Designed miniproteins, single chains, continued (3). Designs and how they scored, part 49

Each design is a single chain, and the fold is of that chain. pLDDT is the mean over its residues in the fold that is shown.

## One batch from the design tools (miniprotein)

Design m9685
Fold by ESMFold2-Fast:
Structure m9685 (fold): chain A 98 residues (1-98)
Amino acid sequence: ERIALSDEVLLRVLILLRQRKPEEAERLVLETPSLKLTPEEFRAQEERYLALLRLIRERKLNDEEIREALERIVRGELDEEQRRALEEARALLAEEEA
């Protein structure tokens, strides 16, 4: 899928949310440059970003909501470095619960 570049932003957003910095997470998403996409791809990307921004703004995110947002956007199609970063983010999320 054509959202691998967005995964880096999503991982950073997840880390910021775990650090209780939702405003910084929102700024990061808004400051991310738009990709040069086809109209259909642009609509899909915009929809995913809007869903993530809504979760950030509500500040009611729990681990399940973050997981669902990542699943919808990432779709598990990552290179090895991005996969490792995603695993690290998941570990960070689990540690914050303890």
Scores: mean pLDDT 53

Design m9686
Fold by ESMFold2-Fast:
Structure m9686 (fold): chain A 74 residues (1-74)
Amino acid sequence: SEFDKWAEYARLDPEHAELIREFLEALRNNDLEEAKKLFQKLLELNVPLGLVYTALTLLGLDTEKLDEILEELS
C-alpha cells in the first residue's frame, strides 16, 4: 500500500507505523473517540506530529480532524 511504502521510506518503527495506521482507520470511520485514544498513545510514544499529518495527506484525509483532536486535548 502507499502507506506501507511511505512508512518504510521514512524508516518508521513498526509499532509506530501500526499505531498511525490504526489512527488513520479510526479517522476514516469517523470514530473520534477511538482516534483520540490512539492519538494519546502516539503522543506518549513521542511520535512526531509531522509524520501523522504526512500520513493523513498521503491517504487524502482531512487534516482538520487532527486539529480538532488537538484542540480537545489542550
Scores: mean pLDDT 77

Design m9687
Fold by ESMFold2-Fast:
Structure m9687 (fold): chain A 111 residues (1-111)
Amino acid sequence: MEKLVRELLLKALDRLRAQVEAGEVDAAALSEQIIAEAKKIPELSGVDRTFILVLVDAVVQAVRNSPSREAALALIDEMKALIEAGKLDEASRRAFRLMFSPPVDRAIQAS
């Protein structure tokens, strides 16, 4: 994946981390900021922009499904580390897994 995709993802995750630390996650504001920043980068394709938005949305859902603020911050820090290392595939797999399996990280939600 390209350096520009990585840079925009890291900026988005830094903003999400600040929102979590403030105790309020605003997914709409985060998406608007990503779209505005992506428009300033003409080298980003429509596929790149879609990938960034989808991955950030998955991380937002995983954060919202975290059992604690500390767990949410740890998740964001882990995603940032994977992205900085260029491991976008691993970051994506982990974010999507946590997005679809959030009840397992809480006390067993028997349904």
Scores: mean pLDDT 77

Design m9688
Fold by ESMFold2-Fast:
Structure m9688 (fold): chain A 59 residues (1-59)
Amino acid sequence: AAEDEALIEAGMRDGKSGREGARATVQALRDDPAARIENGRVTLRGGFDDGPREGVLEL
């Protein structure tokens, strides 16, 4: 649903330096071997301990 992306953008706008925080988050995801970025989508592989977590985030 588009709501997930809207929440991320709203979070970036809510904080005056949200753009910098979002950038740092994306950089951390790229450096994290548990995160995979393909075709502008972020797939998180992990967290099965707490339950199946498959998230597709469009950047």
Scores: mean pLDDT 47

Design m9689
Fold by ESMFold2-Fast:
Structure m9689 (fold): chain A 76 residues (1-76)
Amino acid sequence: GQGTLTITLTNTGDKDTKYTIKVYDADGNLVLTSEVTVPAGGTKTVTIPGLPSGTYRYEVYDENGNLVDSGTVTVP
């Protein structure tokens, strides 16, 4: 089957910030790279539909290349 991965980003900073999201499959292959700008003090949701069933890892990087969030999600 195919499902949807949803990632919610919150920017607690004082300026709009561009984040880079990387998504990996269970074998460690890069599936997707996406950039998203989140306004100062705001929240933005990134939706990735059509993923095959499996376990995925996401990593979120700020504009300076620092890892600011990561996690694992299972698509049924």
Scores: mean pLDDT 82

Design m9690
Fold by ESMFold2-Fast:
Structure m9690 (fold): chain A 78 residues (1-78)
Amino acid sequence: SEIEEILEELLEVVEAAPGVPEELRRRFKELAEKFLQGKASWKELGEVADEVLRRLDAESAARAWDLLARLQKLLKES
């Protein structure tokens, strides 16, 4: 699924980022998995994503923001 592919790319960006604490990385992974299972809202995922974005360098943040925008667009079109 395109949603799964975008979330996998987001997780790769977060995993490669030295500025993201392990606890925040773990929370993001757990929420992404729950979101895919329909057990977490977009709002919950977005709140943790905002915390992650604050810990990324400018290039990684731009990539993550693009992926989040694409994900949000897919959710609105579904």
Scores: mean pLDDT 82

Design m9691
Fold by ESMFold2-Fast:
Structure m9691 (fold): chain A 82 residues (1-82)
Amino acid sequence: ITLEEVEEAARRLRGELAKIRERVASPSVTDEELEALLAALERALAELEELLKLAKDERSREILRESIEEVRALQAEIRARL
């Protein structure tokens, strides 16, 4: 895996996290929807952890660790509402 691939993956993840945050902020969000969003974040976390195992350079590992922390923080926010 290359730094460019990691940067692209992180950029796509930030877009998805922004959409999830927008949905979580909605006054119409249900517990069922929050559970579905948690499942999506769990899949994203697993994917990032696999990429981290493949990353060889420090910068790629740094970006992936930062992305993992962002996903975990959002999971904690959603869990606190349930």
Scores: mean pLDDT 84

Design m9692
Fold by ESMFold2-Fast:
Structure m9692 (fold): chain A 89 residues (1-89)
Amino acid sequence: LLEELQEKIEKLAKENGAKVLSDDEARKLLTAAGQDADAILAEAQARVDAYNQTRERLYQQLVAQGVDEAEARAQAERLAEQKTREERR
């Protein structure tokens, strides 16, 4: 979904001559195109928020356990992705 949203935003940006879109710009373009921008962005945002919360929590735990910051970030991202997939039923 995050990847699908990114591809859709990039496609709309190219069609409208924009290079990179913020969430607000993407919302405006999706709405203008007759898309349900609120539903699409809300779902994507909820997934990003869940992922970010889990990633940050795991990162803090790993750093507290003495894991290197770069390794802790990589591990937290991997674990957060796995956890988010497990919770999405």
Scores: mean pLDDT 65

Design m9693
Fold by ESMFold2-Fast:
Structure m9693 (fold): chain A 70 residues (1-70)
Amino acid sequence: MMSEEEKERLIELEKLLGMPKDGKLTPGQLAMALSDPELKEEVLKLLDFDKDGKVTFEDLERLAKYIVPV
């Protein structure tokens, strides 16, 4: 079960990466976005569930768990 806030952040990530609404975010797409300076800031904002300006392994794991398990 995902919270409404997590769903909204996921939708924003899918829009940023140009994915279809029923598509799944892959680890490769996430890595590509983090490598792009323009996308990095937006991705980090969406993954910063604690809103402390840092993305932790737990934030990434929570996102990946609901999108694509490694």
Scores: mean pLDDT 60

Design m9694
Fold by ESMFold2-Fast:
Structure m9694 (fold): chain A 100 residues (1-100)
Amino acid sequence: DHAQRLIDIFKKEGILTDEDIKRLEEYAKKNGVSLLTVLLSVFVGELLRLIADKDFESARRLLSQLSPADFDLLLQEMLSMLNGPAGQEIVAELEAIRNA
């Protein structure tokens, strides 16, 4: 389950608590979106924050925990949130960070 793997990463890295996850589940249900989409959006937001802070070590640690399939889903979510050249630029940055 892609959603459960993301939850495990977030809890391990101290990004989300069990209470935060319950709130995201409620948000997903209220807005008619999948929990996976909500979790990917949270992951995108955290990565963008780390990159803005130039905390590339923390970004790499998070990205290294994603399977190739989960990473592809993250890139798709990033491109859906960031249109045009900005989305393409950040995707290239994330690929570079993951491969370092």
Scores: mean pLDDT 80

Design m9695
Fold by ESMFold2-Fast:
Structure m9695 (fold): chain A 94 residues (1-94)
Amino acid sequence: SKMEELRKKAIEIFKEMAKKILSLTPEEKKEEVKKIIDEALEKLRKAKSFEEMMKILGETSKKIMSVTPEEKKDEIFKEFARGALEILETKEKL
């Protein structure tokens, strides 16, 4: 189904975002950020709509931003915006 294909691609996009986010995360916060990422991945695997995927990304962004140092917040925010746009563009091509 188009929804199953979108979900699969959204998970792949989110995994690439997660690599970038973790590279920007201080060592002492990596375990907390990994936990947030793992919870988001589980939610994305169960997501039934594009709107639900966007809600998951928005909630995950808020959680990660709450533990992100001020000097890294703009880079983290840009990565979430980039990933959300890539998922939207993927949906439009399906």
Scores: mean pLDDT 88

Design m9696
Fold by ESMFold2-Fast:
Structure m9696 (fold): chain A 58 residues (1-58)
Amino acid sequence: MEEEEKLAKEGREILEQTSEAAKVWREDTAKGAELFAAQVEKNLQHVRDLIAKRKAKE
């Protein structure tokens, strides 16, 4: 239950960070595209780690 609320909060923060990276990408095409791709990859790995740790946590 407590882990569920924490995951929801972290999910919202990840979405906000991804949205911010997308704005940078629009304003600086070359540099922003690289930063956006790196941020998306990092966020996806973070989400996968959270799900895996939650399942393994006993």
Scores: mean pLDDT 72

Design m9697
Fold by ESMFold2-Fast:
Structure m9697 (fold): chain A 78 residues (1-78)
Amino acid sequence: SEVEKSLEWLEKNLKNIPDEVKEFYERIKKNFDEAKQWLAEEAERLGDTRLAEKARNAKTPPDLLNVYYRILARKARE
């Protein structure tokens, strides 16, 4: 129910969300477990094993999006 409401909010506001976030959201919709694994591997490539673990333990799309934003912030500093 709360997860569904969060997804509905994202869907209504997709046009105002950065393209990078939209692309990752589509990955989540296609296969949540695959998106988790991909994001965990990205975090490990950045040397952040803790963030990778957080991605693997994500239970909802908003949890995984929070990890994704942290990865984007790290990439923006390079």
Scores: mean pLDDT 75

Design m9698
Fold by ESMFold2-Fast:
Structure m9698 (fold): chain A 82 residues (1-82)
Amino acid sequence: MKPEELAEEARKLVEEAQRDYDAAKGSLTPEQAREVRRLVNMAEAHAFAAEQASKVDPELAEEHTRLAKEYYDRAKALIDAA
């Protein structure tokens, strides 16, 4: 997969995480909501870094894409557990 395609995939996962959070936030405790938001923000930061790296450092773009997915998976797990 091209680095630009990986970064776009990571961005879409972050958008899904934000939608999942928005749908679930009424069922989350304030502490759970804060942790989910932190994980979504981390996924977003790594997705942005992947997009910036995609044009200059393909390996770094792949690493940031992987990290974005890991933070997304953690956020999703917390939402699903609530």
Scores: mean pLDDT 80

Design m9699
Fold by ESMFold2-Fast:
Structure m9699 (fold): chain A 87 residues (1-87)
Amino acid sequence: MEELRREGEEVVEEARRTLDEFVELAAREGVEAAAERLREELAEVEERAKALYERLVEAGDLELAEEFIKRVMAEVAAAAERVAAIE
């Protein structure tokens, strides 16, 4: 449980960093170019988030699983708003 919670913090932090890099690239080079450059990094973060969510559900900690996915989705939503402000 505590180990999964710590892993959740690490995945959320990784998502935030990757999304921050995406927004910075989008501001300089456009959204399409940024998405192409970071395609692998974005896919890796998404897969790690999915894997951890599945592990939390399997462990029976539905509350922590819901909290984790909400935090990841909040980072995605914040990045989407920042990208919309560029255009």
Scores: mean pLDDT 81

Design m9700
Fold by ESMFold2-Fast:
Parts: sequence; C-alpha cells; structure tokens
Structure m9700 (fold): chain A 102 residues (1-102)
Amino acid sequence: GPGAVMNASADGARQLRLLAAQTPDEAAKEILTKAARRVGGTGMDAYIKNDPMYGLAEVERIADDTVAALSQAGAPQEEIARVQQALDALVEKLRELIKLKS
C-alpha cells in the first residue's frame, strides 16, 4: 500500500544520502543528494495521493535520471554500479509491495 511505498522510499533516500556522503566528487554528491530528496518526496506524494503505482513510476524515472547524470558527470563505473544496485533494489522492493512482476 502507499504507506509501505513511503517507508521503502524513505529507506532508499537514506541509502542515497549515505552514498552521497561517501563520494569525494562534489558533482556526484549533488546528484545523489538531489536523487535522495526526489525519492523521499515521491514516497510521501504516493502516500498522500493513495497512488503506489505513481510512486513506482516516479522512482523508476529518478533511477534512470540519476544513473544518466552520474555517467554524464564522469563518476567512476564502480560508484555508478553501487548507485544502480541501490536504486534497482528499491524498484524491486516497490514492485513486490505493489505485487507487480516484470
């Protein structure tokens, strides 16, 4: 339900903030901090709207945007892979909570 999506998104935002704190690159830090804010806000919006499908769709867009932005900024491939793994795990968890399967 929307509350579970909100909680999962809050956990995902926390993970992105931890990754932001660990990066020595200011551009990557800004990209990850912005992504964390977007993920957390999306979870709250999904809860308020009672629309977990909206939450999933927006988190998928944020994941694509974030990976593309990190790649464009020249972030190391290992850092991009860690961020992609965190975002993919969040998307998979949201799909499980909504009972969707790819």
Scores: mean pLDDT 86

Design m9701
Fold by ESMFold2-Fast:
Structure m9701 (fold): chain A 106 residues (1-106)
Amino acid sequence: GKEELERLGKEMVAAAEAGDAEALRRTAKRLLELSKNASEEELKVAYEGLLKAFEAAVAAGDRESARIAAEGLLEVAKLLLKVTKDVTEGIGLVLRALGLVLELEL
């Protein structure tokens, strides 16, 4: 549910701030499993958590954590695009997430 996704989002941010890529990977995996059958509102919470974790990882200079968060963002954005009533917003989120993943491949 939404509360569990909010909690996982906070745990991902804390892991990213700590430079704990392994903890971030485990928490992101759990968030992505819950996201597979999530509502649009729950997926937006998951996306925000991953985006904050990505920003925290970048601020910490942790490329591995940033990659984990960016890949998670892309997966959640794809799920959002499938369920959203706003296709333009959904496409924008996918393109943003893809851009973050591609930046980390450089």
Scores: mean pLDDT 86

Design m9702
Fold by ESMFold2-Fast:
Structure m9702 (fold): chain A 72 residues (1-72)
Amino acid sequence: SAAEEEARRLLEELVRRSEGELRRTAEGALKAFQDGNLAAALKGLQDVVRRGEGEVRELAERALAHLRKVLP
C-alpha cells in the first residue's frame, strides 16, 4: 500500500539521518518492519521519538504515524 511504501521510505531516511545508538535503533525498526514484525518496529520508532531531537524525532514521528495506518 502507499502507506507501507511511505513508512519504509521514512524509516530508510531516519536510518540515514541518525547516528550512534539512535541509528542502531532505527536500523532495528526498519529490519522489524521488513520482517513483518510491526510491534517491534513501533517500539523502535517510539524509542527514537523519545530519545531523538529535531529532524530525527520528526522523521520518527512521521514514520510512526504512517506505520499505524498499516496495522490491521
Scores: mean pLDDT 84

Design m9703
Fold by ESMFold2-Fast:
Structure m9703 (fold): chain A 65 residues (1-65)
Amino acid sequence: MEFSWREEGGVKYAVATDGDVVGEADVTDLSDKEAEEKAREALEQRKKYVEQLQQAQQQIQQLLS
């Protein structure tokens, strides 16, 4: 996982990247540690969404059996 920082229009963003998955969070009023955690949470939320879709597809296949 890689972190980068971006500032745009007076708003500070933390960007966490892991392979092709990117999580970005507004961290304007946060400490560096809180900013990294928030960006990490955004990235993990994306990963969890993909995991849930895979579980739903597995359930559908079991219903068709």
Scores: mean pLDDT 76

Design m9704
Fold by ESMFold2-Fast:
Structure m9704 (fold): chain A 71 residues (1-71)
Amino acid sequence: MSSEELRRRVDELTKEGDKALSDGDIDKANAIIDELQDLLRQALSQGDTGLADRIHDALGDFTSRITQLKS
């Protein structure tokens, strides 16, 4: 995946994840987290530390919000 495609996909997934969590759709949010983890590995393999940090922040936010919804 190109750097531009990777960044675009991260933007799309973070918006979808935010919506899924707002809707209480934990299954969809978990699927988005899984895809973001794959994109994080790709960003790290490309040496894009800025994008990796951005994905890491989104993963932390989404995981925290899922924990709050379950607990």
Scores: mean pLDDT 83

Design m9705
Fold by ESMFold2-Fast:
Structure m9705 (fold): chain A 91 residues (1-91)
Amino acid sequence: SAMEVIQASMREGARETVRELLEEARRHLEEARRALAAGDLETARRHLHRALTLLIAAELLASMAGDDESLEEARRLTEELDALYAELRAA
């Protein structure tokens, strides 16, 4: 299928794409922390949801590319995400 061809073509750039996804996820986690500190629970929830989506994509692509370093980083950021969701639920 066309999607399979696109996926295969992206495989060479997958490591670069993963790094961009992880960087964007980090920015959303930082914004979520700021929103939580300000008591803006709606903004925090939106940023956490965006970070979750980015981290799922990063884990999938890192796994497919054999990028163990990025996979470990994605898992670490997911633990951070889980902690921030726990803070949001406690607020």
Scores: mean pLDDT 86

Design m9706
Fold by ESMFold2-Fast:
Structure m9706 (fold): chain A 100 residues (1-100)
Amino acid sequence: SDALREQLSELWDELMSILTEILRNLKAGKPVPQELLDRLKEVSEKIIELIEKVDPELAKEFRELSEKLLEAIENNEPVSKIQEIAEEMARVVQETLAKI
């Protein structure tokens, strides 16, 4: 479980790093590079795979939130709404970590 905790924490930090770059571009009125969106999708899938090993229902919730996050970014929704979705995703990660 320690290895799983470390892997999930590292992947979550990577996702937040990518999201921070995406939000920086959105706040500056710049287009979000496709490479950042692709990396966000890849890291989200890895997180979902790890959460699924702990709790399939939390994994499903994280997947639904990650899809909402990507849709909000692609639709140029307000940064505040994107941050709200990310906070809900953080809650799912913390609930998963509490079960490890």
Scores: mean pLDDT 91

Design m9707
Fold by ESMFold2-Fast:
Structure m9707 (fold): chain A 115 residues (1-115)
Amino acid sequence: SAKERALATIEELIERLRATGLPELEPTIKTLEEFREMLKTESLEKVKLEIEIEIGVYRLVYAVAVVFNDEREAAVAEVHAAALELVLASLSGDEEAIAAARARFDAALARLLAL
């Protein structure tokens, strides 16, 4: 099911982000934990909308960080948005969209770890 796929993706993302040991990723982990709980209690329509709003917010955070030459804040915002895009793709069940979102998340995380 879409919900089961998204829950598995969230757990994988939380484990990968915790494994980095980076305190700047703690807000992203907390956001993923909150969406995990929402998937159990709320409608899929509401959860999808909340994820899309959060992605939009962090894309703006990324753009602001780039303008102000804050490479670390930009990299953290990119990881946050990419993680949520992967969760959103997992809810769609579109294998090509999931693969593309996973590649974007992997690239974003690699960029942050290279700083």
Scores: mean pLDDT 92

Design m9708
Fold by ESMFold2-Fast:
Structure m9708 (fold): chain A 92 residues (1-92)
Amino acid sequence: MSAEQRAELEGEFLKLVSEVTEEIEATLAARELSEEEAKALVEQKYEELKKKVLELAEKLGASEAEREELLARLEAFKAGLIAVALERIAAR
Protein backbone atom coordinates (compact mmCIF):
# COMPACT_ATOMS: atom_id res chain seq x y z
CA MET A 1 0.00 0.00 0.00
CA SER A 2 0.97 3.63 -0.54
CA ALA A 3 1.00 6.09 2.41
CA GLU A 4 -2.22 7.58 1.00
CA GLN A 5 -3.92 4.13 0.92
CA ARG A 6 -2.78 3.49 4.52
CA ALA A 7 -4.30 6.82 5.60
CA GLU A 8 -7.55 5.92 3.76
CA LEU A 9 -7.63 2.46 5.42
CA GLU A 10 -7.09 4.00 8.89
CA GLY A 11 -9.78 6.67 8.32
CA GLU A 12 -12.37 4.21 6.98
CA PHE A 13 -11.52 1.67 9.72
CA LEU A 14 -12.10 4.26 12.48
CA LYS A 15 -15.33 5.42 10.77
CA LEU A 16 -16.66 1.82 10.68
CA VAL A 17 -15.73 1.28 14.36
CA SER A 18 -17.42 4.58 15.33
CA GLU A 19 -20.63 3.74 13.40
CA VAL A 20 -20.89 0.26 15.00
CA THR A 21 -20.16 1.72 18.47
CA GLU A 22 -22.95 4.32 18.03
CA GLU A 23 -25.40 1.59 16.89
CA ILE A 24 -24.56 -0.63 19.90
CA GLU A 25 -24.78 2.30 22.37
CA ALA A 26 -28.15 3.38 20.89
CA THR A 27 -29.50 -0.20 21.27
CA LEU A 28 -28.22 -0.45 24.88
CA ALA A 29 -29.84 2.93 25.70
CA ALA A 30 -33.20 2.02 24.08
CA ARG A 31 -33.53 -1.56 25.43
CA GLU A 32 -33.32 -3.19 28.88
CA LEU A 33 -30.76 -5.84 27.89
CA SER A 34 -29.27 -8.39 30.32
CA GLU A 35 -25.47 -8.69 30.60
CA GLU A 36 -25.62 -11.85 28.41
CA GLU A 37 -27.80 -10.12 25.77
CA ALA A 38 -25.52 -7.05 25.72
CA LYS A 39 -22.42 -9.25 25.28
CA ALA A 40 -24.16 -11.24 22.48
CA LEU A 41 -25.13 -7.96 20.72
CA VAL A 42 -21.53 -6.66 20.78
CA GLU A 43 -20.17 -10.05 19.57
CA GLN A 44 -22.69 -10.16 16.67
CA LYS A 45 -22.03 -6.55 15.59
CA TYR A 46 -18.25 -7.07 15.74
CA GLU A 47 -18.45 -10.25 13.59
CA GLU A 48 -20.25 -8.12 10.94
CA LEU A 49 -17.67 -5.32 11.40
CA LYS A 50 -14.77 -7.82 11.05
CA LYS A 51 -16.10 -8.88 7.61
CA LYS A 52 -16.36 -5.23 6.46
CA VAL A 53 -12.85 -4.43 7.74
CA LEU A 54 -11.35 -7.48 5.96
CA GLU A 55 -13.11 -6.49 2.69
CA LEU A 56 -11.80 -2.91 3.06
CA ALA A 57 -8.25 -4.13 3.81
CA GLU A 58 -8.30 -6.45 0.75
CA LYS A 59 -9.65 -3.62 -1.49
CA LEU A 60 -6.79 -1.30 -0.41
CA GLY A 61 -4.09 -4.01 -0.74
CA ALA A 62 -3.23 -4.46 2.95
CA SER A 63 -0.58 -7.08 3.81
CA GLU A 64 -1.34 -10.12 5.99
CA ALA A 65 0.46 -8.43 8.92
CA GLU A 66 -1.57 -5.21 8.46
CA ARG A 67 -4.83 -7.24 8.38
CA GLU A 68 -3.80 -9.11 11.58
CA GLU A 69 -3.07 -5.74 13.27
CA LEU A 70 -6.54 -4.42 12.29
CA LEU A 71 -8.20 -7.59 13.64
CA ALA A 72 -6.24 -7.28 16.91
CA ARG A 73 -7.41 -3.65 17.22
CA LEU A 74 -11.04 -4.78 16.64
CA GLU A 75 -10.70 -7.37 19.44
CA ALA A 76 -9.35 -4.65 21.79
CA PHE A 77 -12.21 -2.25 20.91
CA LYS A 78 -14.76 -5.07 21.31
CA ALA A 79 -13.40 -6.04 24.76
CA GLY A 80 -13.45 -2.40 25.90
CA LEU A 81 -17.03 -1.87 24.70
CA ILE A 82 -18.24 -5.07 26.41
CA ALA A 83 -16.59 -3.92 29.67
CA VAL A 84 -18.25 -0.47 29.44
CA ALA A 85 -21.66 -2.01 28.60
CA LEU A 86 -21.50 -4.48 31.52
CA GLU A 87 -20.42 -1.71 33.94
CA ARG A 88 -23.35 0.46 32.77
CA ILE A 89 -25.86 -2.40 33.26
CA ALA A 90 -24.43 -3.22 36.74
CA ALA A 91 -24.74 0.48 37.73
CA ARG A 92 -28.48 0.58 36.79
Scores: mean pLDDT 84

Design m9709
Fold by ESMFold2-Fast:
Structure m9709 (fold): chain A 61 residues (1-61)
Amino acid sequence: MPVSEEEARKTLEAAKKAAEAGDKAAARSVYHQGLYGVENAETEEAKELAEEAARIGKEAI
C-alpha cells in the first residue's frame, strides 16, 4: 500500500515518542514501519520522512 506524506509523518512522530520513552518494542515497530515507508513512499518527501523514522527507530532499539 502506498505511504503518503501524512502517514510517514505519523510514523516519524511515533518514532520520536518511542525514543523519548525508551520503549524498545515501539521502536522495533516504528523501525519496520519506516522501512516499509521507504520502499512504498508516494513522494520523495514521504520517503525522506520514512527514512528518518526508520533511523530513529533503529537507534532506539
Scores: mean pLDDT 83

Design m9710
Fold by ESMFold2-Fast:
Structure m9710 (fold): chain A 111 residues (1-111)
Amino acid sequence: SAAAKEAELKRKIAEIKLRVEILEGLYLIILGVENIIKKRLKEKGASEEEKKKVEEEYKKILQTLIKNIEKEIEELKELLKNEEDEELKKAIEEAIKKLEKLLEELKKKLE
């Protein structure tokens, strides 16, 4: 029973970490796509109209990721409110802090 409780706690902590890693990974993919597109536009001598259209589509992708991160933060805050295990509380608090930092970075990119 003690080993089963420890295994369940480790599983829950791993799930919380994975939730953060997925959103961080999506941000890195979006940054990679931005760099590829900017390079292609430069190589082709793209018009200002074409550059503006690409920039607006990129902003929409970032706005979608922002909404997903905000939703995840809200869900993690609800989990934290009802959690009694101190180790799992710390994992949730660290996850919230990482996502809030990512959210700040994303919002700065839209300015």
Scores: mean pLDDT 86

Design m9711
Fold by ESMFold2-Fast:
Structure m9711 (fold): chain A 91 residues (1-91)
Amino acid sequence: EKQALIDALQEEIKEIDETIERIEKNRELLDPEEKERVDRGVEALERLKKIYEEALAQADSLSAEELRKLLDERTTKEVREAALEEKERAE
């Protein structure tokens, strides 16, 4: 179960990286107002990625339950929702 969680976190990080890359490729085609909105969305995605990376760095010393608790403690609903909104919009 712990390995499945680690695999899921690695997949999420990969998807975040791909989403940011997609956003940045199209950024120069956006209006200034859209660029500001997108920049805030990228910040939310980068925050979520950092939380996942920190969780993975500690994964070897944590149980699956402890790893889930750490993720819950470090992610806020606002950060999670903002990141998901950008992922959905980038699809």
Scores: mean pLDDT 76

Design m9712
Fold by ESMFold2-Fast:
Structure m9712 (fold): chain A 111 residues (1-111)
Amino acid sequence: SKKRNQLLSQASTLVSQTASLSSQAAAGLSKLGHDKLSTDLSDLRDKTVSLTDKAVSSGKASDYLSAAGHLNSLSLLSNDIAQQVPEVKDLLSQTASLAQQAADLFTQAAA
């Protein structure tokens, strides 16, 4: 449907922005010596991107909900790290906000 295609297009744009900002934050974390936080963030980001790509390709409501769940997890992790490491707080707060917005759009697409 046109509405679903619009939701998925908007969600894909937000996921791309989320991936870019989280990659910048992960690089910043690594430079600060927070290698484990950098790896945990990068691993969850890469898994989330893979699941969102699968959801868009499959068109299955269950895959949309799976993508939304991982985007919510990425948002929570980003906010947790933002509270621990002030130097990356702005990048991770923005990552969390965009991931949550993308999750909401995938949840709407599943309906």
Scores: mean pLDDT 92

Design m9713
Fold by ESMFold2-Fast:
Structure m9713 (fold): chain A 91 residues (1-91)
Amino acid sequence: DEEKEKLLKEIEELVEKLKERVKKKSGIDEYQERIQKALGVKLPPLTPEELIKELDELLKGVKEDVENGKLSKTELEAIKRGLESNLKILK
């Protein structure tokens, strides 16, 4: 699926941008609160290192689920929108 491959690459790019922002000094608590609110998920309190690990695990899981046909284009678009929202909030 060419469209799923495109969405996966866009998600990879967004994850890398989020990891870069997590590495910056200050704002980690605000970042975690904003990502929880934007994605509609509750996360435990995380260190910057744990947040980076969670982003890497998210990307790994998305890749595996795409390869196994478990994620629809609509679900990938929703993941992309969530990640874009987090990046926009952090600006």
Scores: mean pLDDT 71

Design m9714
Fold by ESMFold2-Fast:
Structure m9714 (fold): chain A 94 residues (1-94)
Amino acid sequence: SEELKKKVEELKKEIEELKALLRQVAPDRSLEPLRLAEKAIEALLENKPEEAIKLAEKAIETLRELSTTIDEGVQLLMRPATEVKKLAEKLLNE
């Protein structure tokens, strides 16, 4: 739906901004959870909600595994991954 596409585009922009910020302020941090979240968004846009859920779950799991010390960066990355999963679950239920 057009509403879903708009929400997904907003999340994609947020992830791209976070990715650029992390690259500038913490270049040694893993970008893999952001890449997984980006792939989840692409799957949503391609109307593949099952794939989007799996990719979003992998992003969330990777963030949790990296967080022996939880900092603000990890919390910021967790939000878009969780929102992509919620949108994919709504798409599956429609």
Scores: mean pLDDT 71

Design m9715
Fold by ESMFold2-Fast:
Structure m9715 (fold): chain A 85 residues (1-85)
Amino acid sequence: MVTVGSADEIAEELKQAVEEYGEEEVAKKLREQARGALKAKQQGLMNEEEAQRVAETLRRIAEGAERIGMNELAEELRRYAKELE
């Protein structure tokens, strides 16, 4: 049974991206996306509902990253998610 945005599905997607682009490049891209979202919220370009949806997505990605051993990336994404709330 498949749940939308499960940590298992995200972990599998991240694993494939790491195999294609490398761990450092995947981590860099996700950090850039998280920083961009935080900057958009700080500049008033993102409303509270949008910020909450991005925070939820970052938490799910962090859980997937943790499952494949990317613990530092997971901690960073969780910090950005808290700043977006």
Scores: mean pLDDT 80

Design m9716
Fold by ESMFold2-Fast:
Structure m9716 (fold): chain A 89 residues (1-89)
Amino acid sequence: EEEKIRKVAKEIVDYLKNNEMTKEEILAFAEKVLDEYGFSPLAKKRILEALKEILDYVSKKLGTTNSKEIGKVITEQDLINAFRFYLLL
């Protein structure tokens, strides 16, 4: 489980850095990655909620919706910490 969370976080951050996307497109990509790694519907829902919250926070702080700019600030560890926290709820 922890290893899967690390891999998902890495794929999302790498994709953000290399692709210009809307928040909705980022969430759709993340959902696809979570499905590929076999996360349960509840775990998937919680991880997507965590991702949405961190994207909203960083977007507001930077004053941008540009995924590449957001991807420069969000680290793999930031996503891992957020996902782990939401999975405990």
Scores: mean pLDDT 81

Design m9717
Fold by ESMFold2-Fast:
Structure m9717 (fold): chain A 66 residues (1-66)
Amino acid sequence: AQKALEGAERLLKLADAFERSGHTELAQRLRDLAKESKRLAEVDPQKAIELVREGFALAARWAEEA
């Protein structure tokens, strides 16, 4: 649970950084993944961690294409 919550918080900070850079749609997707991960953190910690990883993978793919 703790690792998923820490990951979700880092995703939210990353989303804020992307929004400040004008990438509002990406920021919103990262926030949605972070919120869902926090919701699942106590019920399904493995799925919560997978959502955090998906968010970071999405952000990394965008950074490589930019």
Scores: mean pLDDT 79

Design m9718
Fold by ESMFold2-Fast:
Structure m9718 (fold): chain A 77 residues (1-77)
Amino acid sequence: SSKLETLLKLLEQAFPVDEKYLEAIKERLRAGKFESLGDEKADALVEALLKLLKGEPVEKPEDPGVQKFVDLAKEKL
């Protein structure tokens, strides 16, 4: 899963939300399942990245930092 490996590497280099969610977000991406973290930005990031991994259309996130990361991820995938 080259796409998953690329996303995990990008998350380690430039994490756009509270770093306490980093490991939980990595676990959701590896599992390929959405599960809420109780944080709107972290949830938006997980949803967008899971859709990218599945090749599904991604709506623009409302948070500018999350949007910037998702746009970067789209370019690198």
Scores: mean pLDDT 83

